# Designs tried in a protein design run: designed miniproteins, single chains, continued (4). Part 3

Each design is a single chain, and the fold is of that chain. pLDDT is the mean over its residues in the fold that is shown.

## One batch from the design tools (miniprotein)

Design m12075
Fold by ESMFold2-Fast:
Structure m12075 (fold): chain A 50 residues (1-50)
Amino acid sequence: MKEISPAEGAYVLYIRQEDGRIVASPALKAAVESGRLRLSAEAREEVLAE
């Protein structure tokens, strides 16, 4: 199924830290936890683990 939200294209899914590391945004974690966003098992664990 196709679900399009132009605003979602502007969402920051990952946040780049000042030291160059990339961490999942709180919005991304919430979407994964609620099942709104489906990821592979590996990606889901990575997002939810920080």
Scores: mean pLDDT 57

Design m12076
Fold by ESMFold2-Fast:
Structure m12076 (fold): chain A 88 residues (1-88)
Amino acid sequence: SAALLGRILAAELRRTLAELEALGVASPEQKALLEEMIRLAHRVRDAEALIEAGRLVGQAYAAALAGDGETATRLLREALRVLREAAE
């Protein structure tokens, strides 16, 4: 169900934020984007949007770990856009 997918995404977003903060690689903008996505994941009922946002966040996490903060931020902005559009 979309509600279950939203809960799974919110949990993954919380884990991603905690891991990036623990590693000292999260920028303030990346943290703010992840926190907004956590709030939106509970409201979104579009399964395709939740899956796509999760995919983009996974790619952003990989980019952040590789030291590519610009790509990580761009992918997080794209993930947030997907969730915002689906929350309408």
Scores: mean pLDDT 89

Design m12077
Fold by ESMFold2-Fast:
Structure m12077 (fold): chain A 59 residues (1-59)
Amino acid sequence: AAAQGLANAKAHADKLVEEGDYDLAIRTLRLAANHFEAQGHTDAAAELRKYAEEIEKKK
């Protein structure tokens, strides 16, 4: 399900941010967003891209 994949991507990114890997967290979210978009989950892709932008602002 897209909702589970979305939650997993955010959780993984949050862990990377806690470890100080902001660049890897942002890249992970953007790759996940591209994957969701390719599968037609445009809303999930937009959500992940917005989350990546929020992390980038904290960098």
Scores: mean pLDDT 80

Design m12078
Fold by ESMFold2-Fast:
Structure m12078 (fold): chain A 49 residues (1-49)
Amino acid sequence: MEELEKEVERYKKILDDIDAGKITPEDSKLTYSDFLDYRKKVNELLKKK
């Protein structure tokens, strides 16, 4: 559970950096499948709240 929250926080940080123009999506080195995996983890975290 704690590890899931940490992964979600890391994902959010990467998105914030992309939105702020600090890095590009390519620089984040996230693949489309990584993005989908993070989405599923976020949904699981929300379901447990």
Scores: mean pLDDT 69

Design m12079
Fold by ESMFold2-Fast:
Structure m12079 (fold): chain A 68 residues (1-68)
Amino acid sequence: AEELLQQAIMYMIAGAVAIRIGDLDEAIEYYEKAIELAKKALEIEETPEAKLTLESAKKALEEAKKRK
């Protein structure tokens, strides 16, 4: 279960790096993957960490899309 959450966090970091270098398309893809993994983690166990990761990923995705 924790594996999925850690993968989601890794994609969140990758997305943030992509934003820094100006690659919005890559950032969007990474945040979408983070959302998928966080949703799967929540299906296994509803933890505050998984909920926070999902909400953070959704917010980051919407902000990246607004820049397109």
Scores: mean pLDDT 81

Design m12080
Fold by ESMFold2-Fast:
Structure m12080 (fold): chain A 110 residues (1-110)
Amino acid sequence: SMEELIAEVRAEVQRILDEAFEKIKKSKTLEDVKKALMEAYSRILDVVSEAIKKHPEYADEIAAAVRETVDEALERFKKLIKDPEIQKLVESVARGVKAEVDRLAEKAKA
C-alpha cells in the first residue's frame, strides 16, 4: 500500500541520516564530515530513486515524505551540534537532497 511504502521510505531515510549524524559526532575534520554527508546524500537518493521507479504513481507522496524526514532530522541535528560551519554544511546537503528529490518526482510524472 502507499502508506506502507511511505513508512518504509521514511524509516530508511531516517536510518541513513541517523548513521550520518553519528559519524559527524565522531568526526575530527571537516573533510570527514563532508564525506559522511555526501555518502548520506547518495544513499538517500538511491532509496528515493528506487521507490519512485517501482511506484511512479506515488512520486509526489514519496518526495513529500522525504522532505519532511530531512527537515525533522535537520532540526534534531541543530540541537545536538552547535558548530556553525558544520550546521552550514548539513543545511546545504539537506537543501540539495530536497531539490533532487523534487526533480526525481517531477521527472517520474513526465
Scores: mean pLDDT 88

Design m12082
Fold by ESMFold2-Fast:
Structure m12082 (fold): chain A 74 residues (1-74)
Amino acid sequence: MSEEERRRLEAEAWLALGRMAASLGDYETAKKAYEEALALDPENAEAWRALGEVLDKLGKTEEAAAYYAKAAAL
């Protein structure tokens, strides 16, 4: 497995954790998981959008708007 493949799989695992946490209403855990996914794969539009949705749920609407814009630009 290449380093690139490893980072992609690791990012996918963090995305899965984030989606699960968000579905359970655990937005703090979801935020951390999506941030880890983006650290590994910063071009993942799904992760940027998902993080924006979580920030919106946490009342951080200004941060959410910036992340939605980032997702749309990718």
Scores: mean pLDDT 82

Design m12083
Fold by ESMFold2-Fast:
Structure m12083 (fold): chain A 75 residues (1-75)
Amino acid sequence: MALSEKELEVEVLVSFGEMYRALGDIELKNGNKEKAKESYEKAAKLYEEALKLDPENEEAKEGKKESEEKIKEIE
């Protein structure tokens, strides 16, 4: 069974969101607050695009919320 184009796009967007969120965590651990913020902002945008395609995607909802919370902690 292959994913539909829409399902594949959602999966790709969520995967990139997770990647940038993880990069944000790494930068934050290294004390690079500005780079961490940039990474979390990029993650949040990717999750938002995934939610435009699939509004009920739980991974995208959780990832967006977590990324936005991290941005607020850094600001």
Scores: mean pLDDT 84

Design m12084
Fold by ESMFold2-Fast:
Structure m12084 (fold): chain A 92 residues (1-92)
Amino acid sequence: MKELIEEVRKLAKELSKTGDPLAQKAAGEAVRGAIEFEHGNYERAIEEFQKAIDLAKEFIEKSTDPKVIELAKRLIEALNRLLEEAQKKLAS
């Protein structure tokens, strides 16, 4: 779990460096979700991860750079994994 959170933080940081406002907002929500997850606030973590995924998807639709699109897709995959883990924690 710690490794997945660190991967999300790393991908979010790389995405925020693009300077794009949608990318920066997606990265910000991803980091907020990771913080909430670490604090055991799984419901809020799920909300923030869903927001980050939606913003990252919007960014992909508007982006023309294949490298940046791939970076955003990697973030979405990592966020989906954290979403699954947060949902499992709530079910337990």
Scores: mean pLDDT 86

Design m12085
Fold by ESMFold2-Fast:
Structure m12085 (fold): chain A 98 residues (1-98)
Amino acid sequence: AEKHYLEGQYYYSQGKYDLAIEHYKKAIAEDPNYAQAWYNLGLVYYKQGKYEEAIEAFEKAIALNPNSARAYKNLAEIYEKQGKYEKAEEYRKKAEEL
């Protein structure tokens, strides 16, 4: 799991988002509880403008690590970009409580 996670981070740093997604998905296939791989998968989808996929990945990251202020902040930003301001504010408050 860790090897694929690190490969995903490498491709993400190079702007090779499709390869980053492939490797994060491989890490998750080996360890579905890999919270950091779910979080980074969300970041890549967000960078690609794939907001629905990003939301699902960040929700998985939060389910595995409820103290991830970063994941709550990213969800708030996505909901704000979608014009869902009330939902964005709820997630911002959750991040501030952590």
Scores: mean pLDDT 85

Design m12086
Fold by ESMFold2-Fast:
Structure m12086 (fold): chain A 61 residues (1-61)
Amino acid sequence: AALLAALKSSDPAVRLAAVKALALLADPAATPALTAATKNPNPAVRAAAAVALSTIAASLA
């Protein structure tokens, strides 16, 4: 998906937007990319990725 490519962008704003979009989709295929985003130096990106992973985990359980 184009959103997965956006997570590797050099622009933090693009990365944050991609993480938020993936969180709204709650797509389990995004799990490894979102897990990588939890290690991002930007705390907003980390928080958004953690929320997205929590939402996906809840939908799978």
Scores: mean pLDDT 71

Design m12087
Fold by ESMFold2-Fast:
Structure m12087 (fold): chain A 70 residues (1-70)
Amino acid sequence: DLERRLRELQERVRRLAEEAGVPALPPENFRTAADEPLDLEAQVRAYEAMIEGYRAFIEMEERRRREAEL
């Protein structure tokens, strides 16, 4: 069930955003394709890639914040 999987990924990303203390998901990247009503498979893939990117982003931001605090 792609819909269920998408919801699980969405909750995962939301948790990561909360932990990072950053703004909510960038709607541009997490929105359904305007022209396509479904496209759930593409969204699932995008969210999976985003979760990986979010982890990398959080790690990078923590490093940058340590530098900036100096």
Scores: mean pLDDT 64

Design m12088
Fold by ESMFold2-Fast:
Structure m12088 (fold): chain A 79 residues (1-79)
Amino acid sequence: MIEDLEEVIKEDPNNVTALVSLGNLYLEEEKYEKAVEYYEKALELNPNLGSEVYENYAKAYEKLGKYEEAEELRKKAKE
């Protein structure tokens, strides 16, 4: 699944849905740096993504010890 989504992004690097899905899959695999990378790219392309994306991104930051950045993302999730 990750390999399939990476191939999708290789063909269309602006596919926000695929970027979010990769972030979620890397978060599940506890690859937090990769999860952050894909969530960051998705939100850079579309900052109006739902609260769930911001909360999952915040969770990845917390796992990396970046508590301040995680708190800021959670505030955006509640807006």
Scores: mean pLDDT 82

Design m12089
Fold by ESMFold2-Fast:
Structure m12089 (fold): chain A 57 residues (1-57)
Amino acid sequence: SAELEALLAELERLLEEARRSGDADVIQATEKAVAAARRVQDLVVARAALHEVRSLL
């Protein structure tokens, strides 16, 4: 869906932002959240991952 594609694109953007920060803990947590959202391909999981990642940044 367009909404899922947009959420996954935003998660990828936030992962790049996390990597630029240089904080290993934030990068690792963000990578796990993005990987889970990509694997499951579910809107609820993607929204939860986005909320979690935004709380870390």
Scores: mean pLDDT 83

Design m12090
Fold by ESMFold2-Fast:
Structure m12090 (fold): chain A 94 residues (1-94)
Amino acid sequence: DAEILREAAEAFREAVERAVRAVEEGADREVAASMLLMSVSIIKLILERELEDPAPAIEALEEGARRVVEALLAGDTEEARRAAEETEERLREL
């Protein structure tokens, strides 16, 4: 369902922007990454509940989340934003 995928994409982007902002403001990178992963877990639960075949969306989200977490831990906020944008696009195309 296109609406559910759009909402998941928006929720992921918002979670990444919050985590990136926290890192830019000097927050602990591991804490920021953990908060992102908690948001991702909630989005995955929504996808599993609302979609008949959630596997492609969950795969896209998990790949995107991994890239964002690696970027956040490295302090590479530009890569984190790029990974989020690419993940949002991938989810919207499903």
Scores: mean pLDDT 87

Design m12091
Fold by ESMFold2-Fast:
Structure m12091 (fold): chain A 65 residues (1-65)
Amino acid sequence: SVEALREAARAAAEAGDAAAATGAWHSLQYMEKGDVEAARRDLQAALAASTVPAAAEALRRAYES
């Protein structure tokens, strides 16, 4: 969901996880455009690149919703 992606982007940014924050933000942009496949790809990439556990958890919640 768009809401879960916004929360994931905030959590990643607050945690200082630049890769996760950037990926979540790009995924959010694709969701707002209706490109769900691109959004899922960027979210998966962000989760794989995440270096902070709190950011990774927020990304997983966004992926599951």
Scores: mean pLDDT 75

Design m12092
Fold by ESMFold2-Fast:
Structure m12092 (fold): chain A 96 residues (1-96)
Amino acid sequence: NAEVLSGIADIYMALGNVLLKQGKYDEAIEMYEKAIELAEQAGDKETVARAYTNLAIAYLKKGEYDKAIEYAQKALSIDPDNEEARKVLKEAEEKK
């Protein structure tokens, strides 16, 4: 069951990434939120951290800097060495 949930979370992550590259930020956010829900149920902290990082990127691209900061910090609370999350945090704080 956990393996199936992680697999479905990865599908939502992949779809979110495609939507993000297309500039469909709200749709990408919905996909990442679904990925987080499933990854949390699976106990897959690595996927949760990646999804928080991608949420932070999506909010940064939308100009929603407070949310970008919030999700980057959530990603870093799970994976402190996440360079992409640190870059998003810095950029969002500079543009806020």
Scores: mean pLDDT 89

Design m12093
Fold by ESMFold2-Fast:
Structure m12093 (fold): chain A 76 residues (1-76)
Amino acid sequence: IDELVAQADEAEKRAEEALKNGDYETAFKYYREAISLYNEAANLAKQRGDEERAATLQSRADEIEKKYEEVRKKLK
Protein backbone atom coordinates (compact mmCIF):
# COMPACT_ATOMS: atom_id res chain seq x y z
CA ILE A 1 0.00 0.00 0.00
CA ASP A 2 2.70 2.55 1.02
CA GLU A 3 4.53 2.00 -2.29
CA LEU A 4 1.31 2.62 -4.26
CA VAL A 5 0.59 5.77 -2.21
CA ALA A 6 4.16 7.02 -2.82
CA GLN A 7 3.75 6.41 -6.58
CA ALA A 8 0.35 8.16 -6.53
CA ASP A 9 1.83 11.14 -4.64
CA GLU A 10 4.62 11.39 -7.23
CA ALA A 11 2.14 11.23 -10.13
CA GLU A 12 0.01 13.96 -8.49
CA LYS A 13 3.15 16.10 -8.02
CA ARG A 14 4.11 15.66 -11.69
CA ALA A 15 0.56 16.58 -12.74
CA GLU A 16 0.67 19.77 -10.62
CA GLU A 17 4.06 20.72 -12.10
CA ALA A 18 2.76 20.14 -15.66
CA LEU A 19 -0.36 22.21 -14.88
CA LYS A 20 1.87 25.04 -13.56
CA ASN A 21 3.74 24.97 -16.91
CA GLY A 22 0.50 25.00 -18.96
CA ASP A 23 1.09 21.42 -20.13
CA TYR A 24 -2.52 20.26 -19.82
CA GLU A 25 -1.92 17.00 -21.74
CA THR A 26 0.84 15.88 -19.35
CA ALA A 27 -1.17 17.07 -16.32
CA PHE A 28 -4.18 15.04 -17.56
CA LYS A 29 -2.02 11.92 -17.97
CA TYR A 30 -0.46 12.13 -14.49
CA TYR A 31 -3.76 12.97 -12.73
CA ARG A 32 -5.24 9.86 -14.36
CA GLU A 33 -2.26 7.82 -13.13
CA ALA A 34 -2.59 9.24 -9.59
CA ILE A 35 -6.33 8.43 -9.49
CA SER A 36 -5.65 4.86 -10.63
CA LEU A 37 -2.91 4.33 -8.02
CA TYR A 38 -4.93 5.82 -5.13
CA ASN A 39 -7.93 3.65 -6.12
CA GLU A 40 -5.68 0.56 -6.24
CA ALA A 41 -4.26 1.42 -2.79
CA ALA A 42 -7.81 1.99 -1.43
CA ASN A 43 -8.96 -1.41 -2.76
CA LEU A 44 -5.92 -3.11 -1.21
CA ALA A 45 -6.65 -1.41 2.14
CA LYS A 46 -10.26 -2.71 1.95
CA GLN A 47 -8.98 -6.24 1.27
CA ARG A 48 -6.84 -5.96 4.42
CA GLY A 49 -9.82 -4.73 6.48
CA ASP A 50 -8.43 -1.20 6.89
CA GLU A 51 -11.66 0.69 6.20
CA GLU A 52 -10.35 4.02 7.55
CA ARG A 53 -7.28 4.00 5.32
CA ALA A 54 -9.39 2.86 2.35
CA ALA A 55 -11.82 5.77 2.92
CA THR A 56 -8.93 8.28 3.18
CA LEU A 57 -7.32 7.03 -0.05
CA GLN A 58 -10.67 7.01 -1.89
CA SER A 59 -11.29 10.59 -0.71
CA ARG A 60 -7.88 11.62 -2.10
CA ALA A 61 -8.68 9.94 -5.43
CA ASP A 62 -12.01 11.84 -5.51
CA GLU A 63 -10.20 15.17 -4.92
CA ILE A 64 -7.81 14.48 -7.81
CA GLU A 65 -10.77 13.42 -9.99
CA LYS A 66 -12.10 17.00 -9.62
CA LYS A 67 -8.72 18.40 -10.78
CA TYR A 68 -8.72 15.88 -13.64
CA GLU A 69 -12.13 17.15 -14.82
CA GLU A 70 -10.94 20.78 -14.71
CA VAL A 71 -7.90 19.89 -16.85
CA ARG A 72 -10.15 17.88 -19.20
CA LYS A 73 -12.20 21.06 -19.81
CA LYS A 74 -8.98 22.89 -20.82
CA LEU A 75 -8.23 20.19 -23.43
CA LYS A 76 -11.64 20.61 -25.10
Scores: mean pLDDT 79

Design m12094
Fold by ESMFold2-Fast:
Structure m12094 (fold): chain A 59 residues (1-59)
Amino acid sequence: SLEELKKAAEEAYKRLVEAGADPEQVKTYIDKALEAAINGDGEKAREYFSEAVELAAQA
C-alpha cells in the first residue's frame, strides 16, 4: 500500500543517514524511489534506492 511504501521510505532514510550518508542526497534518491514506486515503476524505484544505499556505503 502507499502508506507501507511511505513508512519504508522514512525508515530507509533514517537508517542510511545513521550510516553516515549526507541527509539531503539520501532524501533526494529516496524521494525519487518512492515516486517511481507509486507510479508503478519498480525498476526505477530499485535503481534510485540502490543509489541512496551506495551513498551510505561511501565513508
Scores: mean pLDDT 81

Design m12095
Fold by ESMFold2-Fast:
Structure m12095 (fold): chain A 55 residues (1-55)
Amino acid sequence: SIEEVEAQIAELNRETLAKLAALGPDISLEEAIALTSDYFRQIGDALTELLKLKR
């Protein structure tokens, strides 16, 4: 459902922010790129599902 996808997006945002906070100021560029790329891939998939449900 739309609500389930929106909840998944909210959870993904929360988890990604927690991971960034845990890594702190010593995060490497490689780690930052990897985490950011994974986040955008997952959010893109979730948004695609949300668009299908809202159409």
Scores: mean pLDDT 78

Design m12096
Fold by ESMFold2-Fast:
Structure m12096 (fold): chain A 56 residues (1-56)
Amino acid sequence: SRAQQLLQQLEERLRRFADEVGTEEARAGAQELIDEARQAVADGDWEAVEQMYQRV
């Protein structure tokens, strides 16, 4: 689905960003956002996933 595609792209962007920053805090923050996006997909909240994607 569109939301699953956006989730995959968001996860890739967040992980890449965390790796570029190279801190544990950045990795923890990225994981929190990934978990939030996964929850939004599970809840059927496609708009939340799309908004998260646009902010990254």
Scores: mean pLDDT 77

Design m12097
Fold by ESMFold2-Fast:
Structure m12097 (fold): chain A 68 residues (1-68)
Amino acid sequence: GSVERFDDPFDPERSSIDRAVRELELAVKATSKGIDLREILKELNPSFTETTPLTDEELEAIEKKLEK
């Protein structure tokens, strides 16, 4: 898909930009390793939803699985 730029200097604390960027980086790493992020997410939270932002703890757990 195309990359859409979104920059809001007045509302960074309420934006999901940081999480979106982090998820994108994790998705790229998972693809490189042949791992499906959905499988990792299902292990951590079987009822997760793509429209729901991942928690910091979930992002760290995924990162650890991809970085080992």
Scores: mean pLDDT 61

Design m12098
Fold by ESMFold2-Fast:
Structure m12098 (fold): chain A 82 residues (1-82)
Amino acid sequence: MVILGNNGGLTGPIPESITNLKDLVELRLGNNNLTGPIPAGLGNLTNLEVLDLSGNNLTGPIPSSLNNLKSLKVLDLSNNNL
């Protein structure tokens, strides 16, 4: 499963409900107006190969649980307020 949201229209926090999508392979939410922290539950998405959260207004620490993403090929957290 792939989620794409690079349209500049997404606002507010990354919803915790996304962390229940265990078959997620790509999460591309770059270049939006997302705020708040990166959910630690994203580290439970063990099939995730691409995580692009770049170009948002995300804040707080990068969760150490992201180290559990053993299938991850691309990680882009750039251009945030992390």
Scores: mean pLDDT 78

Design m12099
Fold by ESMFold2-Fast:
Structure m12099 (fold): chain A 107 residues (1-107)
Amino acid sequence: MVVTQPSSVVAREGESVTLFCTSSETLNSVNWYKQHPGQERQLIASNSSVASSFQGRVTVTKISDTTYSLIIRDAQAEDSAVYYCQATSSSGSVFGSGTKLTVLPRR
């Protein structure tokens, strides 16, 4: 299984941003992780369930059997991090390479 994530995404404070996770195989589930440099990966969403500290601004959607999205509404500077998807298929579980989200100040 090959899991693809965009390498970088830029958003401005207050915008909604969508991060994609695409697989070469049909997916059973996707977990989403947020990581700051030097920190452990923090689980933020498991399949359709969002961790309590991220409820309100974060939504996870299954777009197709091979594509999932993580939506961050009202982006804040604190959302700047690397986001990893962990995709699970019949062949096992694989992490994507991560998407670096950069949130810029409002103009």
Scores: mean pLDDT 82

Design m12100
Fold by ESMFold2-Fast:
Structure m12100 (fold): chain A 55 residues (1-55)
Amino acid sequence: SEEELKRAAKAYEAFIKLLNGEPLSDEEQQLLSEFLKDPKKTMELYKKAREKGLA
């Protein structure tokens, strides 16, 4: 779904914040956990989100 694609984009953004040493909110920590559960699938969903203009 489009919400799934948007959630994947937010999960990727949380990962980038972690890499930049930025503090993460509780919501961003949850999204990061979703990214780390399956990084490959999350990246593919992120690519689809960008293709659809959702990210």
Scores: mean pLDDT 80

Design m12101
Fold by ESMFold2-Fast:
Formats: sequence, C-alpha cells, structure tokens
Structure m12101 (fold): chain A 77 residues (1-77)
Amino acid sequence: GAGAEAARAAALAAARAGRSGAATVDWQISKNMEAGMSGQEGADAARRGAEQARAGGDLPNADGIYEGADKVEAAGD
C-alpha cells in the first residue's frame, strides 16, 4: 500500500543521508505494513522508535524516523 511505499522511500532517503538507524527502522515499518500493519499502526510504531532514539541521544536518527512516520501517516494504508 501507499504507506508501505512511503516508509520504504523514507528508509532509502535516510540511508542516503547516512542515518543508518533511521533507515533500519523505516525499512522494518515498511515490511510490517506489507505484512498487514495499518498506516496508523506503522506511523505510531515509527514514532515510538523515534522517541527511543531521542531518549538515547541519537537526534539525527530520531529526526529521520519522525520524517518517515509523517510520510506514512500522510500516505495512509
């Protein structure tokens, strides 16, 4: 669906920017959505991952995951 494709695009953009942690999280969200996770569930899971990265002091990866979450939410299922 559109959300899974948005998450994959976000993962590739994060990888190109050198944000390997964000790329891994966004790619996993894409795969979970292909397996039946909804767009809202995917966006919520990504935001939880971003908060964990932020709490650990990894601000660039947190930003990349939040960017992916926003794109997934905008695209929907």
Scores: mean pLDDT 84

Design m12102
Fold by ESMFold2-Fast:
Structure m12102 (fold): chain A 106 residues (1-106)
Amino acid sequence: DLEEQKQLFIDLVVAGLRDPELAAEVADFYERLAEESEDTLMPKKQIELLRELARALREGASPEEIRAILEEINWTVFPFVFSQLGPQWSVEFSLLYERLKKAAGL
């Protein structure tokens, strides 16, 4: 079930973001990704959500607020955007999420 996979992913991210140093690195990644994505096929609303996520993480927003933003993000566009920006972005994303997984105890 795609919805179950989406919720599992969101649960993993929220659990990993309890580490404030990791949350700061994730915020930096999404801020940079939003800036670089302005010249890609990523929709403007999606770019705005990435900036909102970065802001919420830096401000120490509640897990509930972070979850709400993550649920609005269309994650299916990321492989296409990474293919336009270059392989370094997908590698950095994968490394961050491996760290989130470890921080979540998975």
Scores: mean pLDDT 80

Design m12103
Fold by ESMFold2-Fast:
Structure m12103 (fold): chain A 55 residues (1-55)
Amino acid sequence: MEMERFANMTEAEQQAYLEGMTPEERELVREYLRGADPYVVDLRLMGLRLDRELA
C-alpha cells in the first residue's frame, strides 16, 4: 500500500517521494494526510498512474 509506506517514511524521504509525483498525485497524498482512507487513496493513485501511461 503506497500511503502506508509513505506514512512510515522519514520527512526527507516523504519530500523526495512528493517531488517525484504529478500535481494530481500530490493532491491524493494531501487527502490522505487530511484523514482519507489510505486504501481508497492508493486505488485512486494507481488509476492516475495508469491514465498517464495510457494517454
Scores: mean pLDDT 75

Design m12104
Fold by ESMFold2-Fast:
Structure m12104 (fold): chain A 82 residues (1-82)
Amino acid sequence: EIEKKAEEWLKKNKPKKVFADTGEEGRGIAKAAKKYGIPVIVAPNPTGLESFGYAQSLAKETGGVYLGPFATDEEVEAALKA
């Protein structure tokens, strides 16, 4: 249901880019964004190598940006504005 709610939000707001972490909600947002061709700016939760690999693949597949697990709010805002 997180993915469905994310799709509804994306349809209403039509953002140029979205930010997602690698938590459950972030993964739902990323899936919806990928479906609609919206670039994803990704910062992985530092939970393991699988999370990092997923984040890198997601950024590449969506034409977005991988910020790494220590990204600041300022770096996220800069990537969203670019």
Scores: mean pLDDT 72

Design m12105
Fold by ESMFold2-Fast:
Structure m12105 (fold): chain A 61 residues (1-61)
Amino acid sequence: AVAEIARRYGLTPQQVAALAKAVLDDPNPSEEQLEELAKRLGVSVETVRAAYEELRRIFAS
């Protein structure tokens, strides 16, 4: 799952791990929280939003 998400969104495994932790801490982030994550990881907010939604679906099951 982590490796597949990293490949799909052009993220490193470390970036996916950081997003996974964020999803577990707060599954309903604000737009501001997504923008801060994007800035910290050096990726677009669109990429962070898409990866965050994918991880949220995985962890909700």
Scores: mean pLDDT 79

Design m12106
Fold by ESMFold2-Fast:
Structure m12106 (fold): chain A 58 residues (1-58)
Amino acid sequence: SKKEEAEKYIEKAKELIDQGRFQEAVRYAGKAVGYDPDNEEAWKALEEASLALAKAQG
């Protein structure tokens, strides 16, 4: 289902954040939001990835 697909992308985004791959993390979190826009964890992953990317860029 779309909800299961969103959860997989959330998991990938979190792994990418841990690896310092913040641009890719934003892309995967964005896909999760696209699959399930009602999923709070998807939006939180996107926020965390975006914040990490911003901090990494200075």
Scores: mean pLDDT 85

Design m12107
Fold by ESMFold2-Fast:
Structure m12107 (fold): chain A 71 residues (1-71)
Amino acid sequence: KEAEERLRRDPEDADAWLALGKEYMREQKYEEAIEYYDKAIALYRARGSREDAVKIRVAETMKKLAEEKLA
């Protein structure tokens, strides 16, 4: 709920998309989690910050784990 409230106020909040992806992973909603991780990754890449490189790697790793759960 917290991440969804943040996204209602700022749909470009990459950290909120990452948090939402993690929430859906806990709920075993892997297809939705992948969608939200993709949104977080796109926003971090668009920002172009070196500081975001670690967050991109985290989101990509979590996305791969979600994809493995669907296989």
Scores: mean pLDDT 81

Design m12108
Fold by ESMFold2-Fast:
Structure m12108 (fold): chain A 116 residues (1-116)
Amino acid sequence: PVRLPIEPDEKFEAAGVPVYIWNHGAPQEVVDAAKEAALEAAKRHADGVLEITISVFADGSVVVGVVAKTPEAARQAADDIARLLEERAGFRVVKRLETTSADGRPVVAVTLEPVP
């Protein structure tokens, strides 16, 4: 199926880094946890990070994408968000992908699920 571009449900800036959230029916506690982790990581990694994207789902899973100036900055920020969700909100990393955006920027995407 063809996916149409959709407007994010929430957008904000943390230390000059744009953060976009798409909510696909997630519990509010999952949205709040993902938002808090993104805010904290953006403050620590503002110099290297261009954009953070978060998708939260009805099953409680979270996908975090970081677009950065360098592959290392993308890894550090994405891994910091994942660590914060694991330590503070009872998530586990189930998938990690390193790629490039359409404009050639380094991207790291991490998928997390709630611990049963």
Scores: mean pLDDT 83

Design m12109
Fold by ESMFold2-Fast:
Structure m12109 (fold): chain A 70 residues (1-70)
Amino acid sequence: SFEELQKAIDSAKTLEEIVELTREYLRKAKENGDERAIRFVLLLAAEKLMKYLTPEEVSLLLQKIRDEVK
């Protein structure tokens, strides 16, 4: 559920944990063809990553994750 995703990302303590959670949930959303879920995963990941990275770095990292989970 979206609540479980939000809780998981909010509970992540490291950049690596946020990245791995983003990959897992993005993969599931893509497998289901759920465009709404894809958008929410990316938005939640971006908000959390902005605490560690600049907006430009967040954009590049999210693009890399999207490419990896095709």
Scores: mean pLDDT 81

Design m12110
Fold by ESMFold2-Fast:
Structure m12110 (fold): chain A 64 residues (1-64)
Amino acid sequence: MSAEAAFAAGRAAEAAGDLEAAVAHYIRALELDPGFAAAREALRALLEPLPPEEAARLALAGAK
């Protein structure tokens, strides 16, 4: 599995409205390629507009 494949899965999950799955896939992409700026930006953009409690919940659920 490549970082690009994980990023693509995250984008698909976002389009489907599955924010938890999107966060998990973006974290996986960053684990495979820490320099993957697009994945970092997508993850931040997804979490930034959410309430602190919701953002923390999704980040924790998406963690390894």
Scores: mean pLDDT 75

Design m12111
Fold by ESMFold2-Fast:
Structure m12111 (fold): chain A 119 residues (1-119)
Amino acid sequence: MREIPPEVVARTLAKIALAAGVRDLDEFINGEVVIDGRRYYHFVGLTLLLHRLGLDLGKMSNEEVARRLGEALGLSEEEVEALRRFLELIRDELLMGEEVLDALGVSRELLEEAIRRLS
């Protein structure tokens, strides 16, 4: 498996958080949102963006979701691959919150720096 640089992952997640209108990093990583009576946990900004774009996770592969969201957000090919791996960890491996960041080698500080650079 090709290792994706943590800096590329952090930049990708920062773009998602900013596009979703995240105000607090802890809310982005560990927050919850209710959409149509269903409760979603962790990386709630991703869930909000997918809902706004009309993307149905139940009918799409990780590759399709990453490509469609990447097109909407103007992500590079490396950032699309980082998003695909992120989706694999949460959807197929069922990792949550900080476990996903740890698996991708992304520290909280690296993600905060990426958000600052893009703001």
Scores: mean pLDDT 76

